# Designed miniproteins, single chains, continued (4), part 68

Each design is a single chain, and the fold is of that chain. pLDDT is the mean over its residues in the fold that is shown.

## One batch from the design tools (miniprotein)

Design m14339
Fold by ESMFold2-Fast:
Formats: sequence, C-alpha cells, structure tokens
Structure m14339 (fold): chain A 96 residues (1-96)
Amino acid sequence: MPLTPEQKIQLVNEAMSLFDKAFSYLVVDKDLDKAKELFDQAVSLLGQVDPGVARQVEQEFNEMVAKYKAGDYIGMIASALRIIGLFQDVLLKVKR
C-alpha cells in the first residue's frame, strides 16, 4: 500500500526534526555517537519516502562528520545546508 502525501510529509518533517537534534548534538554537545544515532533514525524515516534521497543525505552526513573531525567547520556547514536542501526537495516532490 503506497504512503499518502500527508503521511510522506509527516515522515519528512519528523526526519528533519531528528536531523536538527543530531546537528545540535554534534556542534553544541560534541556528542558524535548521539548525533549519529538520531541521524540514522532520520535516514530510516526519509528512506520510507524516498530511498534515493535518503542515500544522498547519508552520504552528505558522512562528509559532514569527516569535515567536523578535520576541523573544517565551513565545509561541515556546507554539507548541513546540502542536507537541508535535499529534505526541501523531497517535500516539494511530495506536494506535487
């Protein structure tokens, strides 16, 4: 049974909320393990709506973590903005 557009929007909004919490844990609390746990939940929810975009978001998060570990905070922010753009793209596709 396919998901309704309303169910897809709810899942994407929940995934975005989990990503926001994950990013806060990474940059404020310096808790990479908790950030990854919350982000893995976000990717799982997004994967129910768009598995292809979920894989792209997972790749961008891995790049964000790599940049964070390297001290490249500008690159980390750029990766986070790309993730937000991917979530917005899914919302636009669901509303069509």
Scores: mean pLDDT 85

Design m14340
Fold by ESMFold2-Fast:
Structure m14340 (fold): chain A 69 residues (1-69)
Amino acid sequence: SAADQARIDRFAAQLNMPVGRMSRVVAGVQNNIRANNGNVSDTVVNALNNVFGADRTNAIIAFARQMNS
Protein backbone atom coordinates (compact mmCIF):
# COMPACT_ATOMS: atom_id res chain seq x y z
CA SER A 1 0.00 0.00 0.00
CA ALA A 2 1.01 3.68 -0.30
CA ALA A 3 1.10 3.91 3.51
CA ASP A 4 3.44 0.89 3.75
CA GLN A 5 5.70 2.35 1.02
CA ALA A 6 5.84 5.69 2.89
CA ARG A 7 6.84 3.86 6.11
CA ILE A 8 9.61 1.95 4.28
CA ASP A 9 10.86 5.17 2.59
CA ARG A 10 11.06 6.94 5.99
CA PHE A 11 12.83 4.02 7.68
CA ALA A 12 15.31 3.69 4.79
CA ALA A 13 16.13 7.42 5.07
CA GLN A 14 16.53 7.10 8.88
CA LEU A 15 19.11 4.28 8.47
CA ASN A 16 20.78 5.89 5.38
CA MET A 17 19.91 2.81 3.31
CA PRO A 18 18.68 2.64 -0.31
CA VAL A 19 14.88 2.12 -0.42
CA GLY A 20 15.19 -0.93 -2.71
CA ARG A 21 17.63 -2.62 -0.31
CA MET A 22 15.42 -1.81 2.71
CA SER A 23 12.27 -3.09 0.94
CA ARG A 24 13.95 -6.44 0.13
CA VAL A 25 15.39 -6.87 3.64
CA VAL A 26 12.09 -5.97 5.38
CA ALA A 27 10.09 -8.28 3.08
CA GLY A 28 12.53 -11.14 3.79
CA VAL A 29 12.28 -10.62 7.56
CA GLN A 30 8.45 -10.40 7.38
CA ASN A 31 8.31 -13.69 5.45
CA ASN A 32 10.67 -15.33 7.96
CA ILE A 33 8.49 -14.12 10.89
CA ARG A 34 5.34 -15.60 9.26
CA ALA A 35 7.12 -18.91 8.50
CA ASN A 36 8.38 -19.20 12.13
CA ASN A 37 5.19 -18.48 14.15
CA GLY A 38 6.08 -14.85 14.89
CA ASN A 39 9.81 -15.41 15.54
CA VAL A 40 12.86 -14.49 13.45
CA SER A 41 15.09 -17.54 12.84
CA ASP A 42 18.65 -17.56 14.24
CA THR A 43 19.97 -17.95 10.67
CA VAL A 44 18.31 -14.67 9.60
CA VAL A 45 19.39 -12.83 12.81
CA ASN A 46 23.00 -13.96 12.26
CA ALA A 47 22.93 -12.98 8.56
CA LEU A 48 21.57 -9.49 9.41
CA ASN A 49 24.11 -9.02 12.25
CA ASN A 50 26.99 -9.90 9.88
CA VAL A 51 25.85 -7.28 7.32
CA PHE A 52 24.32 -4.47 9.43
CA GLY A 53 25.50 -5.02 13.03
CA ALA A 54 23.39 -5.60 16.14
CA ASP A 55 21.81 -2.13 16.51
CA ARG A 56 20.64 -1.91 12.88
CA THR A 57 19.49 -5.56 12.95
CA ASN A 58 17.35 -4.89 16.05
CA ALA A 59 15.84 -1.79 14.38
CA ILE A 60 15.07 -3.71 11.14
CA ILE A 61 13.44 -6.63 13.01
CA ALA A 62 11.36 -4.25 15.17
CA PHE A 63 10.23 -2.38 12.03
CA ALA A 64 9.33 -5.64 10.24
CA ARG A 65 7.28 -6.74 13.28
CA GLN A 66 5.38 -3.41 13.23
CA MET A 67 4.68 -3.88 9.48
CA ASN A 68 3.27 -7.39 10.20
CA SER A 69 0.97 -6.06 12.94
Scores: mean pLDDT 84

Design m14341
Fold by ESMFold2-Fast:
Structure m14341 (fold): chain A 92 residues (1-92)
Amino acid sequence: MELALEGARALLLGRREEAERLAEELRPVLEERWGVDTSSFTPAQIIQLALGLSFLDEALARGLDLPEIERLEAEYLAEQEPVFRALVAEAE
């Protein structure tokens, strides 16, 4: 989560080089831990996905059941959707 949050901050501040570096650090985590093929993903998309998956990891580590996790994830994503939209726009 911390690396993904740093990447999101870099994108929001227009620090493209920093965001690209952080996205590259997140690629092996997404590929090895979640089996995601990141080859077609932009830096902003990698950072956005890493944020969502980090939330799921934390919820699972807390021993929350699946319905509670799904509810909290939906609430989190709905709240963060404008931020994610801005991050995608900044990746251009």
Scores: mean pLDDT 69

Design m14342
Fold by ESMFold2-Fast:
Formats: sequence, structure tokens, C-alpha cells
Structure m14342 (fold): chain A 70 residues (1-70)
Amino acid sequence: GVLTEEQAERLAEFLVENTDLSEEEAREVARELVGKTLDEADKIIVKLLLEGKLSPEQAQALGQLAVELA
């Protein structure tokens, strides 16, 4: 399957609550995640890690949440 709008919003809420991303940045990530497979979502999470927007622990937790929601 692919990530739904509701699942992407849950991931955005996680980002706002657990990372230094703003609500606007978290919503932009959520928009990128809508319609993505878990493999495609993982690539987006890795990009955020490489850009320094997520720690390794935050990236792992976000990836785990995405798997649990799918």
C-alpha cells in the first residue's frame, strides 16, 4: 500500500513533537509522504537525516511509526 493523508499527518505530528522541525516544515514532509510506499518514505526519512533535520534515533523512530501505520 501507500501512505494515506491521515497516516502522513500522524508522521507530521511526530516530527513537530519530537524534532526541531517547524509545523510548516513538518507539513511539507507530510505532503511528500502522501501516496508514497514504505520504501519511498524511507528515502525521504534518509534525506532528512542527511540534511541534519533528524538525528539517527529520530529517523529510526519515524521509520518505525511509518511501518506501524501502514
Scores: mean pLDDT 82

Design m14343
Fold by ESMFold2-Fast:
Structure m14343 (fold): chain A 80 residues (1-80)
Amino acid sequence: SVKEKILELLEKLKKELESLGYETLALLLQTFIEVAKKSSEEEVKEKTKELIEHLRELAKHFPELKELFEKFAKELEKLL
């Protein structure tokens, strides 16, 4: 399902953030993942649109993560 593909991408992004030492960002993303697991596919799609905007905003404050956030934002957009 689209929801399962979104959750897989979010888990991959979380692991990348953990490997780079961004533990607080990874924990925030984990909170989103747990809520998404309990949500309908339509709710996950809408919340994912909000998350994409948030990732783009975070890229302004963490330029070193810009390429990572843009990569995952684009992959998430393909699922919407």
Scores: mean pLDDT 87

Design m14344
Fold by ESMFold2-Fast:
Structure m14344 (fold): chain A 97 residues (1-97)
Amino acid sequence: LEKELEEAKKLGDEILVKLLELKKILEEILKLDDGAMEDKILEELTKNNIADLEDIEEKLNHLKNSTSDWNSILKDIIKAQLERLKEAIEELKKKLE
């Protein structure tokens, strides 16, 4: 039981670090203007070893071609994800206490 709790805490700490890294990335993306936001998203997805990067690029190109407001729509999506991530981080921190 004690050893299982120590292993669970270690895994929780590792997850918390990754969630905090993702939060920082999303906050940095939201500060970018113009084409820099798209480039930063692709850079971070590549770093985090996402297998379907080509599918994400295709979806971004589809959004870009579908509306002149694609940048605004993408920012709103990122803001919503950041909000959910903040909640997940707070819940995990409470469980690791």
Scores: mean pLDDT 65

Design m14345
Fold by ESMFold2-Fast:
Structure m14345 (fold): chain A 66 residues (1-66)
Amino acid sequence: DEELLENIKQIEEELEELLKREDLTEEEFEQMLKSLEPGLKHPNEEVKELAEKIKKRIEEALESRK
């Protein structure tokens, strides 16, 4: 599942810039988390671990804005 892994890697690379945005909405956070669900359920451990790492960072950023 090369395309999914590539997409997740791109999200990881862009994650820090995205999380620095003060204008990032809750809907955008929810959309990002939803886009990670296929990766979190994927049988490939590399994809799953990367998706879990990204999810944790997104959740941490969302929590800091409450």
Scores: mean pLDDT 74

Design m14346
Fold by ESMFold2-Fast:
Structure m14346 (fold): chain A 63 residues (1-63)
Amino acid sequence: MIEEALEAVKSGNREKALELLDKAVEEYHGTVIGGLAAGARVFLEEGNYDKAIELLEEAIKLS
């Protein structure tokens, strides 16, 4: 899920990335990984793809 979200961001598929991040936030609710996914979603909505990628890579490192 987090890896698929990262790939979607890197490929420019914003809609798929947001859908996967919504699922990740729900599944990992109350965890550090869920918090990183929520942060990545916010940056993606703001158009800050670099920060979204950074947070998702950190989430993968922790999973």
Scores: mean pLDDT 83

Design m14347
Fold by ESMFold2-Fast:
Structure m14347 (fold): chain A 94 residues (1-94)
Amino acid sequence: DEAVEEQLLELLKNKDYEGALELIKKNEDLSEEELALVEKALKEAEKYREEAKKKIEELLKKAGKEVSEEEYERLVIAGAFGLAGLKAEAEAAA
């Protein structure tokens, strides 16, 4: 649901990781192990914001695309969470 994605992004902007996790639980049928990885990714997302910014800026420049400040912030938040999630998954596999 588009409304659920918008709520999730707003919670992440406000650093409400508990609210974000509860929203994901309500809308996704995840195992306890998957939920633990999501929780770790949410808590660590802030550490990846600078890396996500660089990646998003480079991709937008290469594609010749202009986005609103609001859309740019959404892409950066989503990118940071994705990077944190990949790291959490890699650590769980090690």
Scores: mean pLDDT 73

Design m14348
Fold by ESMFold2-Fast:
Structure m14348 (fold): chain A 109 residues (1-109)
Amino acid sequence: DDFVEVGKEVAIARVTVKYDPSKVKNEEELKQKVLEAARAVGTRAFNVEVDFEKKTITFDVAAPGGFPTHLPRLQAEKVAQKLVEAGLAPEGGATIEYRVLSLPEANKL
């Protein structure tokens, strides 16, 4: 079972957003807002983590197999913008890290 060479890697965008703690009541509310923002732009957020000490929320966005590798980054940028529009993050409060995982590494997520 050798996948076509183009299918051996999965592109993932990891998003870190600095949030306004005065506008966040609890971790579940913040996680729910991220999931809603992802749904609104037609993607899915996963591995959602909140760090109250650093005042950040981190999540991953992945494209389905067969899409261009830049697609997760574009989707991640749209999710970050929805969080800014919701008043949870300031303009420029999001950092997007693009990473490519081997297929075995992606299957562990």
Scores: mean pLDDT 70

Design m14349
Fold by ESMFold2-Fast:
Structure m14349 (fold): chain A 96 residues (1-96)
Amino acid sequence: MTEMEPATRETLRRIGAEVTARLAERFQERYEKYENDEEKQKELAVEAAREAARLLRELAERGVAQAEPLARAYEVLAENPGEGRKEAEELFREAL
């Protein structure tokens, strides 16, 4: 069947939440330092997307196949933060 089962969707959401929490902990101090600097916050967002892709790739290598499409979406966001946004959004929709 072409529709993702609820269990698979929940697994992807859980992985996303874990990656987001780890990034928040790792980047919290820098986000707080640059809270009034929009350009620095954009740079941090790109760096966070690259780190998310790396963590998701590590999960995929450890047998969590569902992490691969999410890693790809974050890789596209990191490489093309302006122009790649629509492509990344489509990859996120396909992963969910």
Scores: mean pLDDT 65

Design m14350
Fold by ESMFold2-Fast:
Structure m14350 (fold): chain A 66 residues (1-66)
Amino acid sequence: GPPVVRATALRDYTATSEDELSLKKGQVLTGRFLGQDEDGNYVLQLLETGKVYRLPPEHVSIEVLS
């Protein structure tokens, strides 16, 4: 299946649509990495909720866990 990754917010971000997450600097999300969309956003399925979100690559650091 898709790799499990840790996404760390590098800075605050305000979501502009319901399929995005608002982030605070230092916030950590764990999810399955589903790839990137046409705009280069990271597509993550959060492990806790199962919900899929798009994260802008300039605002997050992705680290592969397994």
Scores: mean pLDDT 82

Design m14351
Fold by ESMFold2-Fast:
Structure m14351 (fold): chain A 66 residues (1-66)
Amino acid sequence: VTVEEAEGLGARAVALAEEAGDAALAQKSRDMGRQATEAILAGDEEAGRRYVEEVRRLEAEARKLL
């Protein structure tokens, strides 16, 4: 997992949640995307993978609302 991948996933999840009108989902997507990027930069591969997986889950959830 890369910082670029994590940032891209987070941005997409936020954009979809905002389009769906779910401010809480958008905020959670921002928080998880930030945590994924921080973990990757810190070299915590386990945490980075967990946060990226959570961001992917949030993106899928936002898509279901559209």
Scores: mean pLDDT 81

Design m14352
Fold by ESMFold2-Fast:
Structure m14352 (fold): chain A 90 residues (1-90)
Amino acid sequence: AKEKAEEVAREVAEAVVKEAEPRLLELSSLPVPLLDTYGKSGEEVKQAILDLLYRTTFDREFRRTLLLLEKRYDALKALEEEEARAAALA
């Protein structure tokens, strides 16, 4: 039935968000200007993180939003690593 497919999709979505939760929590703690990514403002990104963490908006586009957030997290971690390496050489 159509309803059972939606239930399974929601369970899978919640499991995926749970795996990403530590990264989402770290991103939610960052200043808004550091969250600007791929044409979205830092405020829009921060709201998307909160929506995922509190399950207030859970639709079919959540995976796309999560992917953008994961890419931003990876980019910020790469920048922190480069800055730490530069500081060690000074």
Scores: mean pLDDT 66

Design m14353
Fold by ESMFold2-Fast:
Structure m14353 (fold): chain A 95 residues (1-95)
Amino acid sequence: MEEAERYLEKGIEYLKQKKFDEAVEYFNKAIELAKDDPLLRAKALSVKAIAYFYKGEPQKALELLDEAYELAKDDPVLRVDIESIRRFIENFLGL
């Protein structure tokens, strides 16, 4: 469990550095390790979506946010954060 959280944190560090491919790699490792933790998987998917948006793949970002939203059913705060990211991307696309 601690390993999945560490990969998530390192991925966020890469995201802040605008190293989006490295960020995605670490988020994928966090998702794999968090197979039994839907909330941690939702968090990892939501920041992975941000990375894909900045890579110029907004449709992929929206798909990842939809997955994250379903996994975050028991966390209303995380769901609001996911909806905020989704709305930003939809507005960017003129949706």
Scores: mean pLDDT 87

Design m14354
Fold by ESMFold2-Fast:
Structure m14354 (fold): chain A 93 residues (1-93)
Amino acid sequence: MAETMTEEQKALFRQASAAYRAGDLEAAREKARQLEALGDYELALHARLQILAREGSSLEEYLKLIDEYREVFGDEELAEEMKKALKEYEAEL
């Protein structure tokens, strides 16, 4: 279910995305951590997957992170959406 994003969540996600595009992976991880603290696990997972991709992490590490979030939060729809996003990202590389 889509939850209405707060202005704070939106700002943090934008900051995380901007940081990883700039190659500032430490700042990107910090913003993802702040999203998790706000209970926005969907945006936090998305940001963390983007950070892993920027670090050159293996597909196995991405799948492991998605599966861990699925087990903890029970969000199978989020897990499938993230797997689809990873396949699209891999196809562009």
Scores: mean pLDDT 64

Design m14355
Fold by ESMFold2-Fast:
Structure m14355 (fold): chain A 90 residues (1-90)
Amino acid sequence: MKSIREKLLEFIERVLKKAETLDKENSEIMKIKAEKFRKYLEENPSDEGAKEALEKAIEWLEKLIETAEEQNDEKTKKILEELLEELKKI
């Protein structure tokens, strides 16, 4: 069975692929955040570090969804909501 860390690394790859379908600004923001989470996971190799990264990723996606809603960006909001549901299953 895959660890939380392995699932989070796979999720980061999914985020990077989804970012390519967004406009330039949102794509750059998602890529920067994904790389920061990757670095955090590499620097925090414990199971607790992976759990903390998961919780931070959920909070980050919820804030991005709020921003997309405020900007009336329904396409970005839908993609972020799909990613949040995938993340919550980890």
Scores: mean pLDDT 78

Design m14356
Fold by ESMFold2-Fast:
Structure m14356 (fold): chain A 71 residues (1-71)
Amino acid sequence: MSVPKSEVLRLIGEMLRLMGEIFDIEQQIARLQKDSSTEAQQKLDQLKEQLNQLQQKKDELVKKMQQIQND
């Protein structure tokens, strides 16, 4: 079945937003990895957990988009 273009564009918008959040966290991780302080290590652990959660949400959205494209 063909899905309305408006629905596909909305899902693309959600994916772009998630990608932006992922990139921001990856940049923060890269900067904090150069810092050996205890505070930086705690923030790294938190950011890695957030990155994992965002990656899972992205994967779920990608699967949903693929199901729409395959129909």
Scores: mean pLDDT 78

Design m14357
Fold by ESMFold2-Fast:
Structure m14357 (fold): chain A 91 residues (1-91)
Amino acid sequence: MLYELKGKVKELAFYLGAKSNILSFSDFFRLLVTYLVENNLLYTDPETAESIFDLSDHPLKELVGKDEVTIEELLEWLKKQIENGEIIELK
């Protein structure tokens, strides 16, 4: 299933290396996670063993609205972009 990315999410996708603002959800999520891992933003909490992305010193903090996010919270943020009309499902 393909989605059209708009506004700030479209700008993010191109920043992540997307060739088009029309992507599958899995392709966009993979690009985002790959970027975060390759830029050393992923760490493991030593007490919880949870994987966390540290956005505190990254411009993505302003877009996501959090200093730190888990993979689940990042997925929830993307789902909210669908609800807000920033990500539109193509028929």
Scores: mean pLDDT 79

Design m14358
Fold by ESMFold2-Fast:
Structure m14358 (fold): chain A 61 residues (1-61)
Amino acid sequence: SALDSLKETYADFPEEVLEELVEAFEKYLEALAQGDRAAANRHLRELLLIMERAEREKAAA
């Protein structure tokens, strides 16, 4: 699944970061399913910011 792929890609990240990514992604998919493009874009932006922060933290380790 997409969630499993996300967990595999970021397996070395802290569990709380993975939980944030999964939650933001689930909210994004739910908004898409409901046709709420404004909510989908908001959650997608949140997801991207979480990913950017996590990648910077991983690079610093």
Scores: mean pLDDT 76

Design m14359
Fold by ESMFold2-Fast:
Structure m14359 (fold): chain A 101 residues (1-101)
Amino acid sequence: AEEEILKELAAFRLLQDSLDILVRITEKYLSPEEAEKVKAEADAILNRYRKKPMSVEELKADTDKYVEKAKEIIKTLPNSEEDLAFFEKYYKTLRKYYEKL
């Protein structure tokens, strides 16, 4: 149904946006080589979804897992409190729409 396709697209978009923000934050703090590694891992995750359709439940679980991993990575970066607060606020805002799916 159209509703199911829209839920899948919304869940995928939340994962994509969360990974994009993590990459942009790490580019500010990490060396170009380390930032490229984070980007490569993010691209690999998104490419897995494109090659094999995942259920909304699986995609939600993966998004939650990667968001927690992203927070832990940001916490290790020097003077990252503002970026961590931004990431948490952004995710909390998107989560309200995510839970309506």
Scores: mean pLDDT 76

Design m14360
Fold by ESMFold2-Fast:
Structure m14360 (fold): chain A 87 residues (1-87)
Amino acid sequence: MEAARYLRLAAEAAEAGDAEAAARYAEEAVRLAGLSLAEEYGVSEEEVEAAARAVGEAVRRALSDPALRERTIETLREEARLAEAAA
């Protein structure tokens, strides 16, 4: 369960105040999940990479905004929990 592991690492990094590490872990989680889906559903690697970068950028920006930081950490924790439950 690679994607779930990286989402948990993203939440942990975000809680520690490392927005850049959190963004990189979230990006890798989306990339790994997307590559798995691309193999089965014909989604392109370019589409997966674009989605991964978009999520990483969104996480980095949200963690840099005091109004969004707490909600972003909660979202990363919930996504990790759901990904673990789905496996």
Scores: mean pLDDT 78

Design m14361
Fold by ESMFold2-Fast:
Structure m14361 (fold): chain A 102 residues (1-102)
Amino acid sequence: MDEEIDRLAERLKNAKSIEEAKQVLDEAVQRGLITPAQAVTFRNILELAEKDPVTAYFMARLIKKLLDDGDTSGLTSLTPEQLRALRRFAEALVEFVSKYLP
């Protein structure tokens, strides 16, 4: 359960390009760890990282904070595994996007 989430989060954090990071998100969707809609949100932040890395970084940090604070009111019926995956991927996304900061 947790090993796959941690493995994919580490791959996302250490991705060498936005395309590699997107591939990790696609694998997470295929494995049922996150929904397609959640992956689209993360992909949009990744795409923003090249154009506006400061805004992308703040958006990634905001998502991580909302997940850490337990605000899931906008999210329909997350399993504990899905919530853990989202938190881990949000943390990895923050670290990945930080590489694009000036």
Scores: mean pLDDT 79

Design m14362
Fold by ESMFold2-Fast:
Structure m14362 (fold): chain A 84 residues (1-84)
Amino acid sequence: ETQERIDRLLEELERAVEEARKNPDVEGAWKRIQEIVREIDRLAPTLTPEQVERLGEISREFSRLLHEYAEAKARGEEVKPEPE
């Protein structure tokens, strides 16, 4: 079912964003996120309201992280959490 596939993609997207947030392998994480987003976009006409809201939340977090990453790169600075 298309809806089940979308739910699975949203779950993978959430995990990818979480990895990107706490992991210094930013480029790899962004590529994975982009691939998942492209797959979801192809299924966009079939999203339920709940899936749209979930995607919106994930997309806001992703955009926030991407903006901060791009801004740091433009300034010649690196943004990475210290592992504990």
Scores: mean pLDDT 71

Design m14363
Fold by ESMFold2-Fast:
Structure m14363 (fold): chain A 114 residues (1-114)
Amino acid sequence: VEKLLEEAERKAEEALRKAEEAAALAAPEVGESLRNLARGARASILQAINLIRAGDVAGARESLEAAKRIAKKLAELGRRAAAENPEIGPLVEEAIRLFEEALRLLEEAIKKAE
C-alpha cells in the first residue's frame, strides 16, 4: 500500500507542476483558476493518502471523490484554455493524465486497505 501512496503523491506533484506551467501561458484570471483547481486536486489527493495511512477508508473515499470532481473541472477549464492557446494543450493533457494516474493508484490502495 505505501508504495502506491508514494507513487500517487509523486504523480500529483508532477501534475501540479504541469498545470502551473499551463496556467502561466493562460490569461491571468484563467491561469489563477487553473492553479487553484490543480492545488485543490493535489490537496484532496494528499488528504486521501493521510486518511488511508490513518485507517479511515471511508474518509479516504470521500477525499478521492472530491479529487475526481476537482480534476474534472480542471480538465474542462484547461481544455477551454487550450482552445484559445494551443501551447496550453499538451501541458493540460499531461496534468490530467498524471492526476488520473494518481487517482487510480489511490483507488487501488483503498481496495487493499479494505
Scores: mean pLDDT 89

Design m14364
Fold by ESMFold2-Fast:
Structure m14364 (fold): chain A 56 residues (1-56)
Amino acid sequence: METTVRENNGVRLVTTRLSPHRARAVLTTASSRTVADLTLDDEGRIVAADATTTPL
């Protein structure tokens, strides 16, 4: 499992690669949190995404 964290101007993005074909991204801002479940192809490109945004 590989986790990458990026932060810029109070925005935090955490991306976790769960398998070759699955990843999860969590985007946190001052006003919301978005969780996206990503489906990747054999080349690691995003082919599907299910995202849910929750107000903070």
Scores: mean pLDDT 78

Design m14365
Fold by ESMFold2-Fast:
Structure m14365 (fold): chain A 94 residues (1-94)
Amino acid sequence: MKLSAEEAYKEFLKLMEEAIKNNWSMDEVIKKVVELLSKLDESNPEQVKVAEIIEKAMLLAYTLYSEGKLSEKEAFEYAKKVFEKEWKKEFPDW
């Protein structure tokens, strides 16, 4: 049940895309993100970085959503953009 960094990258992007496509609620997406994070190995430094990137993307998106600045769909699109930007910074060869 442990994911590689590449698998976690693909699963997070698919989760955001499915949330946008299917109009999932913020609560449903948070639940699925928590499930994804539970599959990461905190003893592995690469997995810790993956978790930090996911958490940062979701925190920034949730903050804007909770302040009424973004809809749920816009928050998920924003989370995807933040995630891809942070991923490229931490894993430039991926």
Scores: mean pLDDT 83

Design m14366
Fold by ESMFold2-Fast:
Structure m14366 (fold): chain A 58 residues (1-58)
Amino acid sequence: MREKMLQEAKELLKKGYSEEEAATILSNRYGISFQEALAIVQEAKSELGKDKPDAPGI
């Protein structure tokens, strides 16, 4: 289940949503707290940075 939320978070970030907006969408979609959703979004952002060396500032 967490893997699915991470994938959704990565997709939202790739679409140009902010961390706060992505967390709000996940919170509403999965019925989790904003804090839990924000943690997942931050993890997704970290993974995106590791996958793409030029991701910071691109």
Scores: mean pLDDT 75

Design m14367
Fold by ESMFold2-Fast:
Structure m14367 (fold): chain A 61 residues (1-61)
Amino acid sequence: MVPPEEVRELLGRAYYSARTEPSPEIRAALREGLLLAGQGRFDEARAVLEGVELPEAETPV
């Protein structure tokens, strides 16, 4: 199932942050967000990802 655009954007930012500046909190939020999004629990995935401070970052292409 394709996540909503908002959740997809947050997951991308968390993934990028986990790679460039690994934080246990960001890594845990990314893992939990992916699990929740995979289960179709998008509101909960968004809440988990919003619960951590994500630095201003765009996923490079």
Scores: mean pLDDT 68

Design m14368
Fold by ESMFold2-Fast:
Structure m14368 (fold): chain A 74 residues (1-74)
Amino acid sequence: SDKKKAEEEKKKASELIRQGREAAGDDPEALAKVDEGEDLHSEGTKAYEQGDYKKAAELYREAARIYQEMLERL
């Protein structure tokens, strides 16, 4: 279901957010990417709360992608 997919993507994004914040330290470029990912995660949570699970899943995936790319550049 769309809801289950949104929950799975949220879990992946949350795990990457934790890793990203720990890895960013004082790097301004990494911190900017953490902020970008957190904004997308917040938008995903709002979409989830409104019942738009498809949009929530897409936003959580986008947040996860940003954190993944940031971690690869550090």
Scores: mean pLDDT 84

Design m14369
Fold by ESMFold2-Fast:
Structure m14369 (fold): chain A 86 residues (1-86)
Amino acid sequence: MEEERQKFMKEQFERLDKLEEEVRNTPDPEKALELASKRSVEILKEVEEFDKTLPLSVQEISELIGRILRVLGDAIQMLLDARRAE
């Protein structure tokens, strides 16, 4: 049970690390934001489905949401920075 939760959390954090890298390496800020938004929704759906079978702690959910919000915030900032440079 705990091992399954830790494995799921590790897999989602690794997925978020990869998403952060993909967003950073996307030269078009609009595409970067679209990618971040799409992947964030997919991750949230997987978290919801996993939680139905094995409940996550409030801390685990909060950590996942915090990481997702950071990626989205970075993508939004990239778009705003690009628009200010125009």
Scores: mean pLDDT 83

Design m14370
Fold by ESMFold2-Fast:
Structure m14370 (fold): chain A 96 residues (1-96)
Amino acid sequence: SKELEKLILKFKVLSLLQYLRDFALEQGHEEIAAELQRLIDEVKAAGKLTPEMIDKIIERLKELAEKTTDPVLRSQLERAIEELEYFKKELEKLEK
């Protein structure tokens, strides 16, 4: 079912953002973790995941990556951006 595959993608996006939030918290980046929590809340509140929503998340993660002085956190954010770009392509295939 395309609907089930879209729900799986939403879960994958949430799991990725939750991992980043927890990593940021463990490393003492409380403000970055709070921004990641806001993104988690926005995804949870959304009735459906859209490519436009993934684009907004990617832009926010790019901003956080540019602002951080922690090279490990920056690397994790950059990896997450690549994973979100892949999820966006998969979601777009399901909307055809």
Scores: mean pLDDT 88

Design m14371
Fold by ESMFold2-Fast:
Structure m14371 (fold): chain A 78 residues (1-78)
Amino acid sequence: SSLERAEELLAELKSKKNLSENQQLALVHAGAALTGIRTGLPLEMVEEAIEALKAHVETPLEQALADALEEAYRELAE
């Protein structure tokens, strides 16, 4: 599922030792979005977290994570 893919990509990003400031912020926002999707936070809050993540994308890994979270959000929002 898109949620499982997002979790895998988030774990991969967390495993890197030399994260830039943007990658660290992307990690924080991705974690917030993933938690929001899992716990049923207001859709607006999840959308804001995904938007914040997108603002800090530097590499294909963060882009793939943003795409997976956006797909999981769409599945939730219908």
Scores: mean pLDDT 84

Design m14372
Fold by ESMFold2-Fast:
Structure m14372 (fold): chain A 61 residues (1-61)
Amino acid sequence: DEFLKKLSPELQEMAERLRAAGASEEFVLLALKQLEGIKKAFGIEMAKEVAETLVALLRRR
């Protein structure tokens, strides 16, 4: 997908971590759009912190 091709390597790593935590592809796409927005507004470190929070939430089953 064109959106995925535009993502930085760091956001692609976050996508794989979300998938590994059990996220659906629809959830991953939604999360990546939010994380890209956070990266642009607040920087990559904030996007990483938000991604870690989402992974932690997905691990609670």
Scores: mean pLDDT 77

Design m14373
Fold by ESMFold2-Fast:
Structure m14373 (fold): chain A 62 residues (1-62)
Amino acid sequence: SSGDAYIDSLDIDPELKAALRAAFAGWVTDPAAIEALRDLFSATSPEEKNAAAQRVLDALAA
């Protein structure tokens, strides 16, 4: 899927990639996670991508 291809293209920690795939496989309805996903899709630097990916995981863990 395009989502999997996008995640594979990210220069982020492999563990974060695995967690994002799990989140994408599940139905994400948390508003904070959705906002972080939008930030991740618009991110241009590795630092921004890692920060947004971590926010998705933090929101899902809360």
Scores: mean pLDDT 70

